# Designed miniproteins, single chains: the designs that were tried, part 4

Each design is a single chain, and the fold is of that chain. pLDDT is the mean over its residues in the fold that is shown.

## One batch from the design tools (miniprotein)

Design m112
Fold by ESMFold2-Fast:
Structure m112 (fold): chain A 92 residues (1-92)
Amino acid sequence: LDPNSVSGLIVLGGQAYLQGDLKKAADYYEQAIKLDPNDSQTYLNLGKVYFDAGDYDKAIEAYEKAIKLDPNNGEAKRNLELAKKKKEEKEK
C-alpha cells in the first residue's frame, strides 16, 4: 500500500474514520481528492466524515459533488437529504 496513491489515502482515511479520528479521516480523503477529483465514492466518504463531525454544510457540499460525479449514487442522495434536514434542525 503506497500512502502517496489515491487507493492508499482512501484506505488510510477509512481506517482513521473507523478509529473515530474524524480530522485525520477528512485530511486523508481531501488528499485523495487532490490526486483524483473525479471519484464520487471518495466525496461520499468525505461527506460522511463531515456529517459525523456535525459540519453539515461541508457534508452537503461533498454529497452534492458525489451526486454530480455519479447521478446514480443513491447513498449520496439519501445522505444529502439527511444532512439538509440536520442543518435545518441545528439552525432552529
Scores: mean pLDDT 84

Design m113
Fold by ESMFold2-Fast:
Structure m113 (fold): chain A 55 residues (1-55)
Amino acid sequence: MEEEEKKAREIALELNKKGDMESLRLFAAKRALELGLPIPQPKEIVEKAKKELEE
């Protein structure tokens, strides 16, 4: 489970480079669901990733 969550974060960071936050959320959520992860709220992943990028 945690391994798949880490993959979702990596994808979120990759999309963030593009500057497309909306697509980043949708992609992370869709990807997590496809991997069988119970992450219906990708907002937390995006928020955390965004903070790390600001550092």
Scores: mean pLDDT 60

Design m114
Fold by ESMFold2-Fast:
Structure m114 (fold): chain A 77 residues (1-77)
Amino acid sequence: MSEEELQREVDVAVGILALAVSYVTAKNEYERTGSEDAKKQAELAEKALQEVTDAYERGDFDRAVKIAEEALKELKA
């Protein structure tokens, strides 16, 4: 494995962890408050996690990182 390949895998892993934290946080808020915004954030994070996993499985690390970055930007809004 090259250093560039390892760095890409690390970037994907960091994105997955950040999305998982966002999902758990939003899901807990939705369960506690019934917030429609929290529900939408949880759904966004869940969809992003699936898309990142699909891209990673295809070996498209650049796409996986981009999906995670875009989803995390929406979740911070």
Scores: mean pLDDT 82

Design m115
Fold by ESMFold2-Fast:
Structure m115 (fold): chain A 65 residues (1-65)
Amino acid sequence: SAMEEKLVELARKYGLSEEEIEEALEIARKFGYRAAAVYLVEQVYRKKGKEAAEELRKELLELLK
């Protein structure tokens, strides 16, 4: 779907691995896009820190409107 494509594009932009992207898509399919967004923000926080995670969170909030 167009939403899944945008989530994948954002995850790659923030340097997440293909494994982390696939996990996010599984979370989206089982629990919805908001749950996947939380997972993506947590992974970016762990890898790149607070500022990158907050930037991604804002982009995901705009995407999920």
Scores: mean pLDDT 87

Design m116
Fold by ESMFold2-Fast:
Structure m116 (fold): chain A 69 residues (1-69)
Amino acid sequence: GVERGLRVQEILNALKAAGFSLEQAAAGIARALGAPESVVESLMAAYGLSREEVEAAARKAEEILRELE
C-alpha cells in the first residue's frame, strides 16, 4: 500500500546517503522486508551483486526500519 511505499522511499533515501547503489539498496530492502531467498538471489544475479553487498544494505535497511517504527 501507500504507507509501505513511503517507508521504502525513506529507507532508499537513507541507503543512498550511506553510499549504497540503487541496485544494492533495492536488493537489501527486499531482504530486510522478508522477500523469499529466490527473489534476493535473482536480484543478485541480475545486478551482479555479491551476498556481502546485499547483506550490508539489508543490515542498514533493518536498522532504519527499527528506528522508523
Scores: mean pLDDT 78

Design m117
Fold by ESMFold2-Fast:
Structure m117 (fold): chain A 64 residues (1-64)
Amino acid sequence: AMAEIRAFGERAARVVARHLAEKGLTGQVSIVLPDGTVVTAEATSTDPEELYARFRAAIDAALA
């Protein structure tokens, strides 16, 4: 169901945001959801809160 895919995406966004912030990495990031949906977003900051918000918005847009 869509709720499970969204829950996965939210957890993935948090993990990826933290990892990129800890490593100081920027650039394009792709997250592959369990249904095969590919969500691409640009990491323009090393702030984990900004990255999380951006990835969550991209996932919401892809699943809309």
Scores: mean pLDDT 79

Design m118
Fold by ESMFold2-Fast:
Order: C-alpha cells, then structure tokens, then sequence
Structure m118 (fold): chain A 58 residues (1-58)
C-alpha cells in the first residue's frame, strides 16, 4: 500500500464513486491493517488514510 493508492481510494469516495465504508474496506485490504478513520466526509477519509500510512512508515 502506498500513499498514492490511499489517496486515490479517498478521491473515489470523495467523487461519490464508492461509499466511505467501501473505501475503508479497500484500504484495509491493501494495508492489511485497520485505519483510524473518523468523520462523515470523504475528505476526512482521504486525509486519515494518508496520515495512517505516514505514521506506519515513521
């Protein structure tokens, strides 16, 4: 899983192509770990996904 992949999934959710729940499932599948995403907007999901990847790397 890369930050670009997480951002792409978040952008798809933001565009309304997939639901937030579906985006979380895709991110979990790619990362193999649960992501701490809190919020009701796709923008929050995109930011959280990128943040989780940065923290995992650091």
Amino acid sequence: LTAEQASAIGRRANAGEISIEEALAELEKLAGLPLPVRGDTPEALDRAGAGALARSNA
Scores: mean pLDDT 64

Design m119
Fold by ESMFold2-Fast:
Parts: structure tokens; C-alpha cells; sequence
Structure m119 (fold): chain A 82 residues (1-82)
């Protein structure tokens, strides 16, 4: 399904964004404003696809997406406090 494929693509981008922000935090780097904005846009798209097309996803995929979304939200919130 096209929507399922789009969801998987966005989930990969979400997980990549989480990994990048975690790595930058570990080395004391500061993510760019553009990188944070892109991460937020990916988060919103994953949330939208999860809400609209939940029926196309397994319970495991839904759980993985929710976990990644929570991790990204925490990382973005902590960055905004700096």
C-alpha cells in the first residue's frame, strides 16, 4: 500500500532524526534551527499518518512509532531549554 510505504519512509526519517539529535547531545554539539524544524515536521507527519492510517499498521509498528515520537519530543524540548 502506498500509505503504508509512506509511513515506513517517514518512520525511518523520524528514527534517523532521533539518532542524530542523541549523537549531537552526546558530543556537546548544537543542532541547527533548520534541523530542529525538519525534525518537528517529520514528527507531525508521522503523527498524522499514524492517526489517519492506523488500520494499515501492526501493533508493533504503532508501538515503535509512538516510542520514537516520545523520544524526539523529549530531545526537542530539552534543546529548547538551552
Amino acid sequence: SEKRREFMRQLILLEASVALLRMMRTVGGQPSEESLKRAEEIREEVERLLEEHRDLLSEEEIEEAKRALRELDELIEEEKKR
Scores: mean pLDDT 83

Design m120
Fold by ESMFold2-Fast:
Structure m120 (fold): chain A 62 residues (1-62)
Amino acid sequence: SKYLEEAGKLLGMSKEDVLGLIEILEAEGEEVVIQLLMTQGGLSEEEARKAVELLKKALESL
């Protein structure tokens, strides 16, 4: 999926790590992933929300 590659490049993460975020997104929802990206990833809220939109598109493309 091109969205999986785009998410990995944006986040500086491997494909395996991005898939792990998608699993959290499905299980816990987008707000949990946004908080993780902000608190652990050091992203701004705008960057975290953009990343989550890419993760959602990657999920729909699997």
Scores: mean pLDDT 82

Design m121
Fold by ESMFold2-Fast:
Structure m121 (fold): chain A 93 residues (1-93)
Amino acid sequence: SKEAYNKAVLLLLEAKKLIEEAKKARETLDKSSPEYKEIVKKKIEEAIKKLKEAKNLLETKVPEDSPEVKKLLEEIDKLLEEIKKLLEEEAKK
């Protein structure tokens, strides 16, 4: 279970980095460029994949009664909500 927990933490950190990179791309790149949409979309898709894998590991391989696990699950859900808002903003462009 500790190996699954550590992998979930690593996936969460990688997803956070991808989300920050997507946010920076939204601020720095020309929003009319094809490169903008592809870069932002790819980083968001990778972040979603990593967050879903982390959530699956925590739900299937780690005991539910751990406060640390509950905090990670809450953080994953918060990041998934942030991604949903980013995708909605991109759709309005």
Scores: mean pLDDT 78

Design m122
Fold by ESMFold2-Fast:
Structure m122 (fold): chain A 118 residues (1-118)
Amino acid sequence: MNRLLDAVAAGAPLDELIALVREHIEKLKQPEDVAREVVSEDLGLPPEHITDELIEKAIEAYQSLLDTLRELKEKGLPREEQQAILGERIVAAKNELYRLYAERVGADPATRAVFARA
């Protein structure tokens, strides 16, 4: 999701964002070891606590973002509105994955709060 956020901030066209999201979904559907490394790199988190549940939630988040990208392309909204909607949804999805990771690690409330903000 960090790479997707950077692409949105850089003003990448919707078709490039759709292609990037599709590529990530396909990588997450690879064998668990490959999918775990993809999630680890994308979130900047150690792979040792990345569970099958977190991988499935990452797939769900990217699929939801793909649906959002398709909807924005169909509606023809101004670029600034597209970037705002995408940025908010990507940040929300990233924070949800961080919360799930923090829960699995058994992080204290302070550590969990940091992950929720990242």
Scores: mean pLDDT 75

Design m123
Fold by ESMFold2-Fast:
Structure m123 (fold): chain A 102 residues (1-102)
Amino acid sequence: GARETGRAAAEAAGRAAAEGAAAADAQGAIAAETAAGVAAVAAGAGAAAGDARGAGELGEKAAREGAEGAAADPRADAKGAEAARAAGERAAEGAREARRAG
């Protein structure tokens, strides 16, 4: 359902961000993991509340905020930060799609 779709999107985006950042450097990987964790937690919290639409909305917001934070981290290299941002945008898009489907 929409709840599972939002969570799966956040997890997939997190894996993609971690893979991209690992190719850049260790600081990039930390930023990517942070963005992925924030997105996953938000999706889980919405699901726990019993609101699939809420899970999608929270996941979208958390993914965007996590991606922006990771991109702004001065310790991350440019490639790692970009990968984290792209992953966050994909997670947000998946969460929006899940919200529309639910």
Scores: mean pLDDT 56

Design m124
Fold by ESMFold2-Fast:
Structure m124 (fold): chain A 102 residues (1-102)
Amino acid sequence: MITTPKEVKVKEGEDATITLTTSEPAKSFRWFKQKEGEEPQLLIYNNSIKAPGVPDRISASGSGTTASLTIKNVKKEDEATYYVEALTDKGWIRSEGTKLTV
């Protein structure tokens, strides 16, 4: 099971952090951004590696049972639902999603 906050609220220009906890150790984490009506965009893979085209203000850290996605200098266009996938011994599991509001 992956636990993340349901919603994170920030003002434009502030930093946002989405922290996860897993009940099982993960081999790796992937972070996704999904806007309504769009396909999920991969942001981070292998815990901390940025996907091509992802802004420098977005980063991730952590491994095993805890990890965080940080969005610095949040802009209105960052408003979206953020998902994490964790690779466990049972395969990939996905979080229920965190809505970022700006």
Scores: mean pLDDT 84

Design m125
Fold by ESMFold2-Fast:
Structure m125 (fold): chain A 100 residues (1-100)
Amino acid sequence: MEEKLKEGKEKEEKLKENLKIELRILKVLAEAERPLNVSEIAERLGLSQSTVSRQLRRLEERGLVSSERRPGDPRRYYSITEKGRLYLELMLEGNEHLLE
């Protein structure tokens, strides 16, 4: 989408990119056999750990993922919630191309 204002264009491109990353994280968690830590999600998606951590925080605030710490393990592990699965299904309906 071509806009006359550079700032508007940058904001829309960033929102689309953030949406793609959110859906890809939710899909990875939905397909996972177990809870995943930030490093594992980052490796599977080819993203930085800082990007994944920031997105997971937003998804957790929205109730789309849950996190846990295990005794003796300094890492945090993430799982998709029922709400997250429903959100993923609704967003992928007609928007499957966003996961390319």
Scores: mean pLDDT 75

Design m126
Fold by ESMFold2-Fast:
Structure m126 (fold): chain A 58 residues (1-58)
Amino acid sequence: EEEKSRRIAELGRRAAEVYQRAQDLANATTDPEEKQRILEEARAELFRLGDEMADAIK
């Protein structure tokens, strides 16, 4: 269905943006604790987007 395909594409784009932003922020920091926090937050967001994509397929 067109709506489902569009939703999945949008969520995929958002996931790519989250991943790219997290890498940029993690690479910019010299604080190991801050780097860990950035990566953990990005993983949580990507996990939520993954669940959203799974729901969109249904």
Scores: mean pLDDT 80

Design m127
Fold by ESMFold2-Fast:
Structure m127 (fold): chain A 68 residues (1-68)
Amino acid sequence: MKKKKTLVKESTFTGPLEEVQARLPTMEAFARLYASGAAKKTGGEAEVEVEIDPQTGTGTVRAYVLEE
């Protein structure tokens, strides 16, 4: 099975690691809302990915829709 992965929303926050870690749950919640909204429109599956780069203090949250 192959699913097409489409980026719906990308959010990035750069700052001290403590602030990035504190903001990530909120950013992830919003990303899930975007992904779920897109999934409802396309009949796909919502997926959210979270990345932290400790060296740069950058947190990135990406909302995707998986479609056949």
Scores: mean pLDDT 79

Design m128
Fold by ESMFold2-Fast:
Structure m128 (fold): chain A 95 residues (1-95)
Amino acid sequence: GLEEAKRGGELAAAGGKLAAKAAKTIEAVTAGTAGAAGGAGAAFAAEKGVPAKEAGRGAKGGGEAAIKGGELAGNKEGIELGKKGKELGERGEAL
């Protein structure tokens, strides 16, 4: 639920930051930055008591952006963290 949404957001943010740092194209920077901001926002929302379903959806979106950024940047760690953030976001959204 809420803890999964928060953790998913944290992992999506970490993945997005790594993707953005590794990025060599504007598209990769944009995707990585979206993952970082979306993941951080989801984690913060969960902490502030936004419903787990909404915060989980945010973490899922941040994770998807981090995966895209990591793929564009060739950053495996960013992709892996984004996938974990997405999975935890989906679990938070389901509860």
Scores: mean pLDDT 87

Design m129
Fold by ESMFold2-Fast:
Structure m129 (fold): chain A 80 residues (1-80)
Amino acid sequence: SAEELLERELERLRELGLEEAVRLLEEARKKSKEELREELYRLAEELGLPLERVDNLKSKAELVAAVVQLRMALRERERE
């Protein structure tokens, strides 16, 4: 299930010591698929990424992982 995949990813991130990514994933997993897709469209636009990358994401686990990845990328760009 999506929840099982998300729990596995959380354990992996904890094992790697990625505490900020863990927090972002825990926040994102609480959101609906619709909320996650809206956030991904906004993040993709801010980062100049093709919206088609968002449209190809189908599961909640994929949406959560993408939100975490794009939020981390945006924070890195804001610090340059």
Scores: mean pLDDT 75

Design m130
Fold by ESMFold2-Fast:
Structure m130 (fold): chain A 87 residues (1-87)
Amino acid sequence: MTPEAFTAAGLSQLPEEEKKKLLELDIMIALALMMVSILRLSGEYLEEAEKAEKLIEEALEAANAGDLEKAKELVEEAIELLKKAIK
């Protein structure tokens, strides 16, 4: 049989509500990772970038465990931390 759908790669096999949550979460994670990359390029905010990366890693683990709400909260915390660093 064809492999079952898993994570973002298997979105087409998930209920519409979960597909929407995963897509929104993926967009937020991509934004947070882009901000981390910008801070790393600046060379000044490496500790804040590292803390944000840890929150993003925890968000990915939560998403893989099916806890999309916790994953979203962790990504939002990472984005807020990054925003404070660049103010």
Scores: mean pLDDT 73

Design m131
Fold by ESMFold2-Fast:
Structure m131 (fold): chain A 60 residues (1-60)
Amino acid sequence: PKGIYRAVADVPKTSPDELALRKGELVEVLEKIGDDYYLARSLSTGETGIVPARYLERVE
């Protein structure tokens, strides 16, 4: 679901399509990709990329 999410841990960038995040960083989830991934935009950097859903918790 769309909304504001927080990274629960540091997220490494392991491919060009992924988004690197630090624990506590906020992202806007743009869309859900399957059951395990989100397309998100970092609120700190404005970068977009794919993040495993397990690293994000919804705050808004």
Scores: mean pLDDT 80

Design m132
Fold by ESMFold2-Fast:
Structure m132 (fold): chain A 70 residues (1-70)
Amino acid sequence: SLATGRAIGRILRGLVALEEGNYEEAVKDFEEAVKLDETPLAYRGLAIAYRKLGQVDKAEEWEKKAKELE
């Protein structure tokens, strides 16, 4: 679907941002992915990005959401 394709594109951007150490940009990309299609992968991406930013409570929240969708 169009939304799923766009969500995958945002996930890929988020993964690149994580690799580059651009953690705030990674959060933005994964948040857009979640808005387009709520998937465990998009939620896990958000959790990883928040952990990299030291925002552990937010990371745990998104990890819980990812687990609930699996």
Scores: mean pLDDT 84

Design m133
Fold by ESMFold2-Fast:
Structure m133 (fold): chain A 107 residues (1-107)
Amino acid sequence: SAALVEAAEEALKNNDSALATSLIAQLLALGRDAEAEALIKKADAETRAMLLRAAAVLLRSPNARSQEIGRQLRRLLAGTPAPDAAAQATYKTPTGNTTVPTVEQLA
């Protein structure tokens, strides 16, 4: 839904890398590749590093759809530094509690 894209954009504005990563992965799971790509282009290095970690986990899944999402994430993040290197270069603290709805509230 449009609300999922809006929630992801708000998470990026609030530097909520964990929420942004989850929402971008869900957009890819829903086949909304263009919106996910646009959000990745706006994402900071920490969010991109978390997406690379998510892609690695998805690629190790026995689920074929999870593997497809993992490959798509890796393709969109081509040229992004390794998660450990990116985390060391761009260390960010949480910006406090976000008022953005959880994924369950966007259904």
Scores: mean pLDDT 70

Design m134
Fold by ESMFold2-Fast:
Structure m134 (fold): chain A 63 residues (1-63)
Amino acid sequence: SSAAREAEAKALLQKAKELDEEGSKKFQMGLRSTEKEGFRLRYEATQLYVKANELREEAKKLL
């Protein structure tokens, strides 16, 4: 049903938003950290953004 797919898509978009918010916090912390720590935090932020984008692409397939 289209309603079930829409609900699943909305859940995926909510998870993507939460990952973006976590990524943003790590990225900002990375900017204020030592070079080594900053690199790791920014890398972790990038991985969260990649996962968020994957969830958005899955949501698009359901809509």
Scores: mean pLDDT 89

Design m135
Fold by ESMFold2-Fast:
Structure m135 (fold): chain A 85 residues (1-85)
Amino acid sequence: SIAEFLKSLGISEKDANEAEEEVKEESYYHLLSEAQKIARALILLLSKENVTLSEEQRERIKEAIEQLGLSEEAKETVLRAIDVA
């Protein structure tokens, strides 16, 4: 699941579950690939004003993004969200 993947990156259970539920509320959720669902969940998580990431969490997420097979534009969007968080 999306939440289990996020938890594997060191994201808290609460934040991981909230991100998965937020992605599921999107009208286009059923049209997304697994990689796109994960990318969207990360973007939603990282856009929250009170989310701070450790250096280790940032590195794990960056490594995972490279392995997800996303388009270049989708990768850049997630990486930018990490840099702003």
Scores: mean pLDDT 76

Design m136
Fold by ESMFold2-Fast:
Structure m136 (fold): chain A 69 residues (1-69)
Amino acid sequence: EEELDKSIEYAEKLAEETKDAPVYINLARAYLKRGDYEKALEYARKALEVDPSNPEAQRLLELIEKKLE
C-alpha cells in the first residue's frame, strides 16, 4: 500500500543518516510485512552490526532466515 511504501522510503533515509539499531529493526519489520525477505534480512543484519546483543534484532534475523529456507 502507498502509506507503507512512503514509510519505508522515509525510514530508509533516516537509517542512512542516523544508523541506529531501532531504525534498522523497524525497516526489517516493514520489509517482512511487505514480504521482501531479502531486504528484511539486510536490515536485521545491520541492526545486529550496530547492537549485537539486541534480542529483537536477533529474533527477527532468525525468523527471516527460517522463511528463506
Scores: mean pLDDT 79

Design m137
Fold by ESMFold2-Fast:
Structure m137 (fold): chain A 72 residues (1-72)
Amino acid sequence: EKLKKQLEELEKAAKENPTPELYRAIGDLYEQLGELDKAVEAYNKAADIYSQLGKEDEAEEFRKRAEEVKAR
């Protein structure tokens, strides 16, 4: 119950102001809920934002995390 409410608040915040930190938190919660496909998508969104900011090392870390989750 509480994790789902936290997820809804984070998703709402990300719609208003998309940041890599918010998408990382969303991905972490989806992993805890066992929704791995959604966790992968959230981590990839965080990576895309880091890449757009020129932070390629951080972007690669999150893309690697997404691949690890996708592999299960």
Scores: mean pLDDT 83

Design m138
Fold by ESMFold2-Fast:
Structure m138 (fold): chain A 99 residues (1-99)
Amino acid sequence: MEEKLKEAKEYLEKGREALKNGDFQTAVEYYEKAIELAKDDPFLRAEAYLNLGVAYDELGEKEKAIESYRKALDLVDPEDIEQAVLGIAAATNLAVLKS
């Protein structure tokens, strides 16, 4: 479990680097891997889904971006301040895409 979470965090970071470099398809692949490895960590999965939504939005894949933001929202605990901030980001991005 610990080793999978460490690997998930590494893929999340690789995805962020790919996103910064405009390599949106590579970012999608890294975020999907992070989600797979972090199945038992809802906050890490939520963070990966938020970033996956951003990558899909940049690729013009609006429906996949919307799905990813919704999944991020479903995984956050609104009573936790750090998770609430992530939830606000996902909800804001979702609202922009749906408007």
Scores: mean pLDDT 82

Design m139
Fold by ESMFold2-Fast:
Structure m139 (fold): chain A 95 residues (1-95)
Amino acid sequence: SPEEKLKEAEELLEKARALLKEAEKAYAAGDLEKAIELAKEALELAKKALELAREALKATPEDDKELILRAIALILRAIGLIIEAERLIEKAEAA
């Protein structure tokens, strides 16, 4: 169901956020290899969450405004996290 896909997307985004936080800590500590590895894992989870949220939006009835707004919010969160993860990877690779 679209609701189950949104729940899975939310859980993936929570895991991605935690990994990105650990990647930022590794970067601050000078562990560039660990920072890149963790940020790449966060990026893959965020991409999967984006796909699930987009699929949920397509499967949601046009009159279910609450579920549509939830899907859009999750899509925006996933995009934001993808951008953050990609920036950290670029920064760590340039260091």
Scores: mean pLDDT 90

Design m140
Fold by ESMFold2-Fast:
Structure m140 (fold): chain A 64 residues (1-64)
Amino acid sequence: SMEEKLENLEKALDEATSPTQLRVILHEARELLEQAKKNGYPDELVKRIEEIIRRAEERLAAMA
């Protein structure tokens, strides 16, 4: 389900310790965002995916 995919990404983000792990999460979250927008998923789910993307990008920038 979409909820399970989001929970898995959020858990992976919390557990991530390397730039490589963050890039994988970012890629998966971006793919999920495209799917959510294309299929008209609720705004709450879209915002949740966007927050995952934002957090991953901020953490990658801090590691640069």
Scores: mean pLDDT 86

Design m142
Fold by ESMFold2-Fast:
Structure m142 (fold): chain A 77 residues (1-77)
Amino acid sequence: SLEEAIKGAEEALKLVEEAGDAVPERVKEYLREAVRYAKEGKLEEAGEMIEKAVVLLATLGKDELAQKVAEAGKPLR
């Protein structure tokens, strides 16, 4: 549902904001865009932003956080 998609994107953003300086601003930017797209009903674009955040986190060796973000964003992926 749209509500579940929005909540998933918001939870993914919360996870990386709580990680603070350990996560680069670019990951937080992707997840803010994901939340914005989800609220606009653009679920495909929101899912693409979640995927970009997950890939970047994995590339940086933040595998556990990447998995948690992917799980939170599952309604959009």
Scores: mean pLDDT 86

Design m143
Fold by ESMFold2-Fast:
Structure m143 (fold): chain A 99 residues (1-99)
Amino acid sequence: MYEEDEVLQLIAKGSAAYKAGDYKEAAEYFEKAIELDPGNVLARTGAVVAYEKAGDYKKAAELLREQAERLKEMAEKFGSESLARHAEIYQKKADELAA
């Protein structure tokens, strides 16, 4: 209820910081949004891109691995080949960034 408004506000702050070039601050706002709503795709995508721009490839890879695992669990639950394929893409990107 109130948490959904807070998540959107944090995503808006993260996006504003990202546009200003404050990538570390942007990543921190997106991480707070993920803490409140772990399944939020906008917050997770924003955090990954912000960490990549900040040069924190280890943290970006960690978030991509978490998203890959979440997509894999959803693919198994819903029988979705599309979600399974997206999980593989995110895992591969995480492995490339961590190398």
Scores: mean pLDDT 82

Design m144
Fold by ESMFold2-Fast:
Parts: C-alpha cells; structure tokens; sequence
Structure m144 (fold): chain A 59 residues (1-59)
C-alpha cells in the first residue's frame, strides 16, 4: 500500500478509537480515493473494510 494511504488508515483508526466516527469516516474515505487513484488495490480494500466496520458500529 502507498505510504499516504497507510497513514490515512492509521489516523482514521485513531479518530475512531477516540469516538470521532464522523472524522474517521471522512479520513477513511479520503484514503480510499487516494488508493483508487494510485492503483493501490490492497490499500483500497483496507479503507473499504474500515468504512464497513464504521457503518455497522455507528449509533
């Protein structure tokens, strides 16, 4: 995965751990877009999986 995509996913996970699910969603979405634009299929999968988990856990 690209370094920027990996950093985005890590930052999004930290925001989710703080309870900022909206912030985490925005960051994961940005990481997904960057992964898709750069052809980082593995990074795109990680970002999608993170977004899906937030969608299941959002109150």
Amino acid sequence: SSENVNKGIAVGEEEAKKGDLDGARAIYGAALKEAQESGDEEGAKKARDALKKLGLDVP
Scores: mean pLDDT 78

Design m145
Fold by ESMFold2-Fast:
Structure m145 (fold): chain A 61 residues (1-61)
Amino acid sequence: HMTEEQKKLKERIKTLNAEIDRLRAQLAQADPETQAVLQDNIDMLEKTVKKLEERIKKLEE
């Protein structure tokens, strides 16, 4: 059974993954200069997702 904190973290991960997917779609259509900026944004969001996943692991133990 998931706690409220785990549910909130999973919903946030879902929202962030949706944003990453949107940025990846933009990346495919962007010029090389814009691609660098979008890739940096994607990398930052992916790093945030990994941190949230680690937090969920600690709560699940």
Scores: mean pLDDT 83

Design m146
Fold by ESMFold2-Fast:
Formats: structure tokens, C-alpha cells, sequence
Structure m146 (fold): chain A 58 residues (1-58)
């Protein structure tokens, strides 16, 4: 199952990240993927990036 392997890879990546922002982004993506699949995960992560980019530029 490609989706199961993708989720496992994302979980392993999350375990190696020390940056709280990146860990939060990855956790958000995993949750969105579980609830709405790939499209939901991409949209949630894009929204997070846009919000954080705006905050850093302000």
C-alpha cells in the first residue's frame, strides 16, 4: 500500500526533526492525509507555509 508506506516515511521524518515548526507542519500533514487523503494534506501544508511565510516577512 503506497499510502501506508508514505505515512510511515513521513512519521520517520517527523521523528528525526528537531525543529518544532517542521514537526508541527509534518504532524498537520499526516493528520490531514488520514482525514482527506493527499489533496487535503497538500492543502493543509500549503496553508501552514503561507501563514508562516507571512509572519516571518512581517
Amino acid sequence: DTDAKLLEAQRRLRETLEDPELRELLALGIKAFEEGGLESAVEAQLQFYRQRAAEKQA
Scores: mean pLDDT 71

Design m147
Fold by ESMFold2-Fast:
Structure m147 (fold): chain A 71 residues (1-71)
Amino acid sequence: EPLPAEPGLDADEYLAKGIELASQGKLEEARVEFTKSLRADPNYSAAYDALGNVLAAMGKDEEAQKYFLLS
């Protein structure tokens, strides 16, 4: 199922939310927000880089590398 769209938020705002959550140690919640950022703008390289960093922090190095290559 597609994630529900939140009106008024763009890719940059989702990225900012993810960064705030990651700084609090909420890595899974940060991953969700970075995913929403990419749904808003699939070419947003900053969101791919941020998602890669969160996946690496979660120990998912192979998945992290895939997103770093997309950034």
Scores: mean pLDDT 78

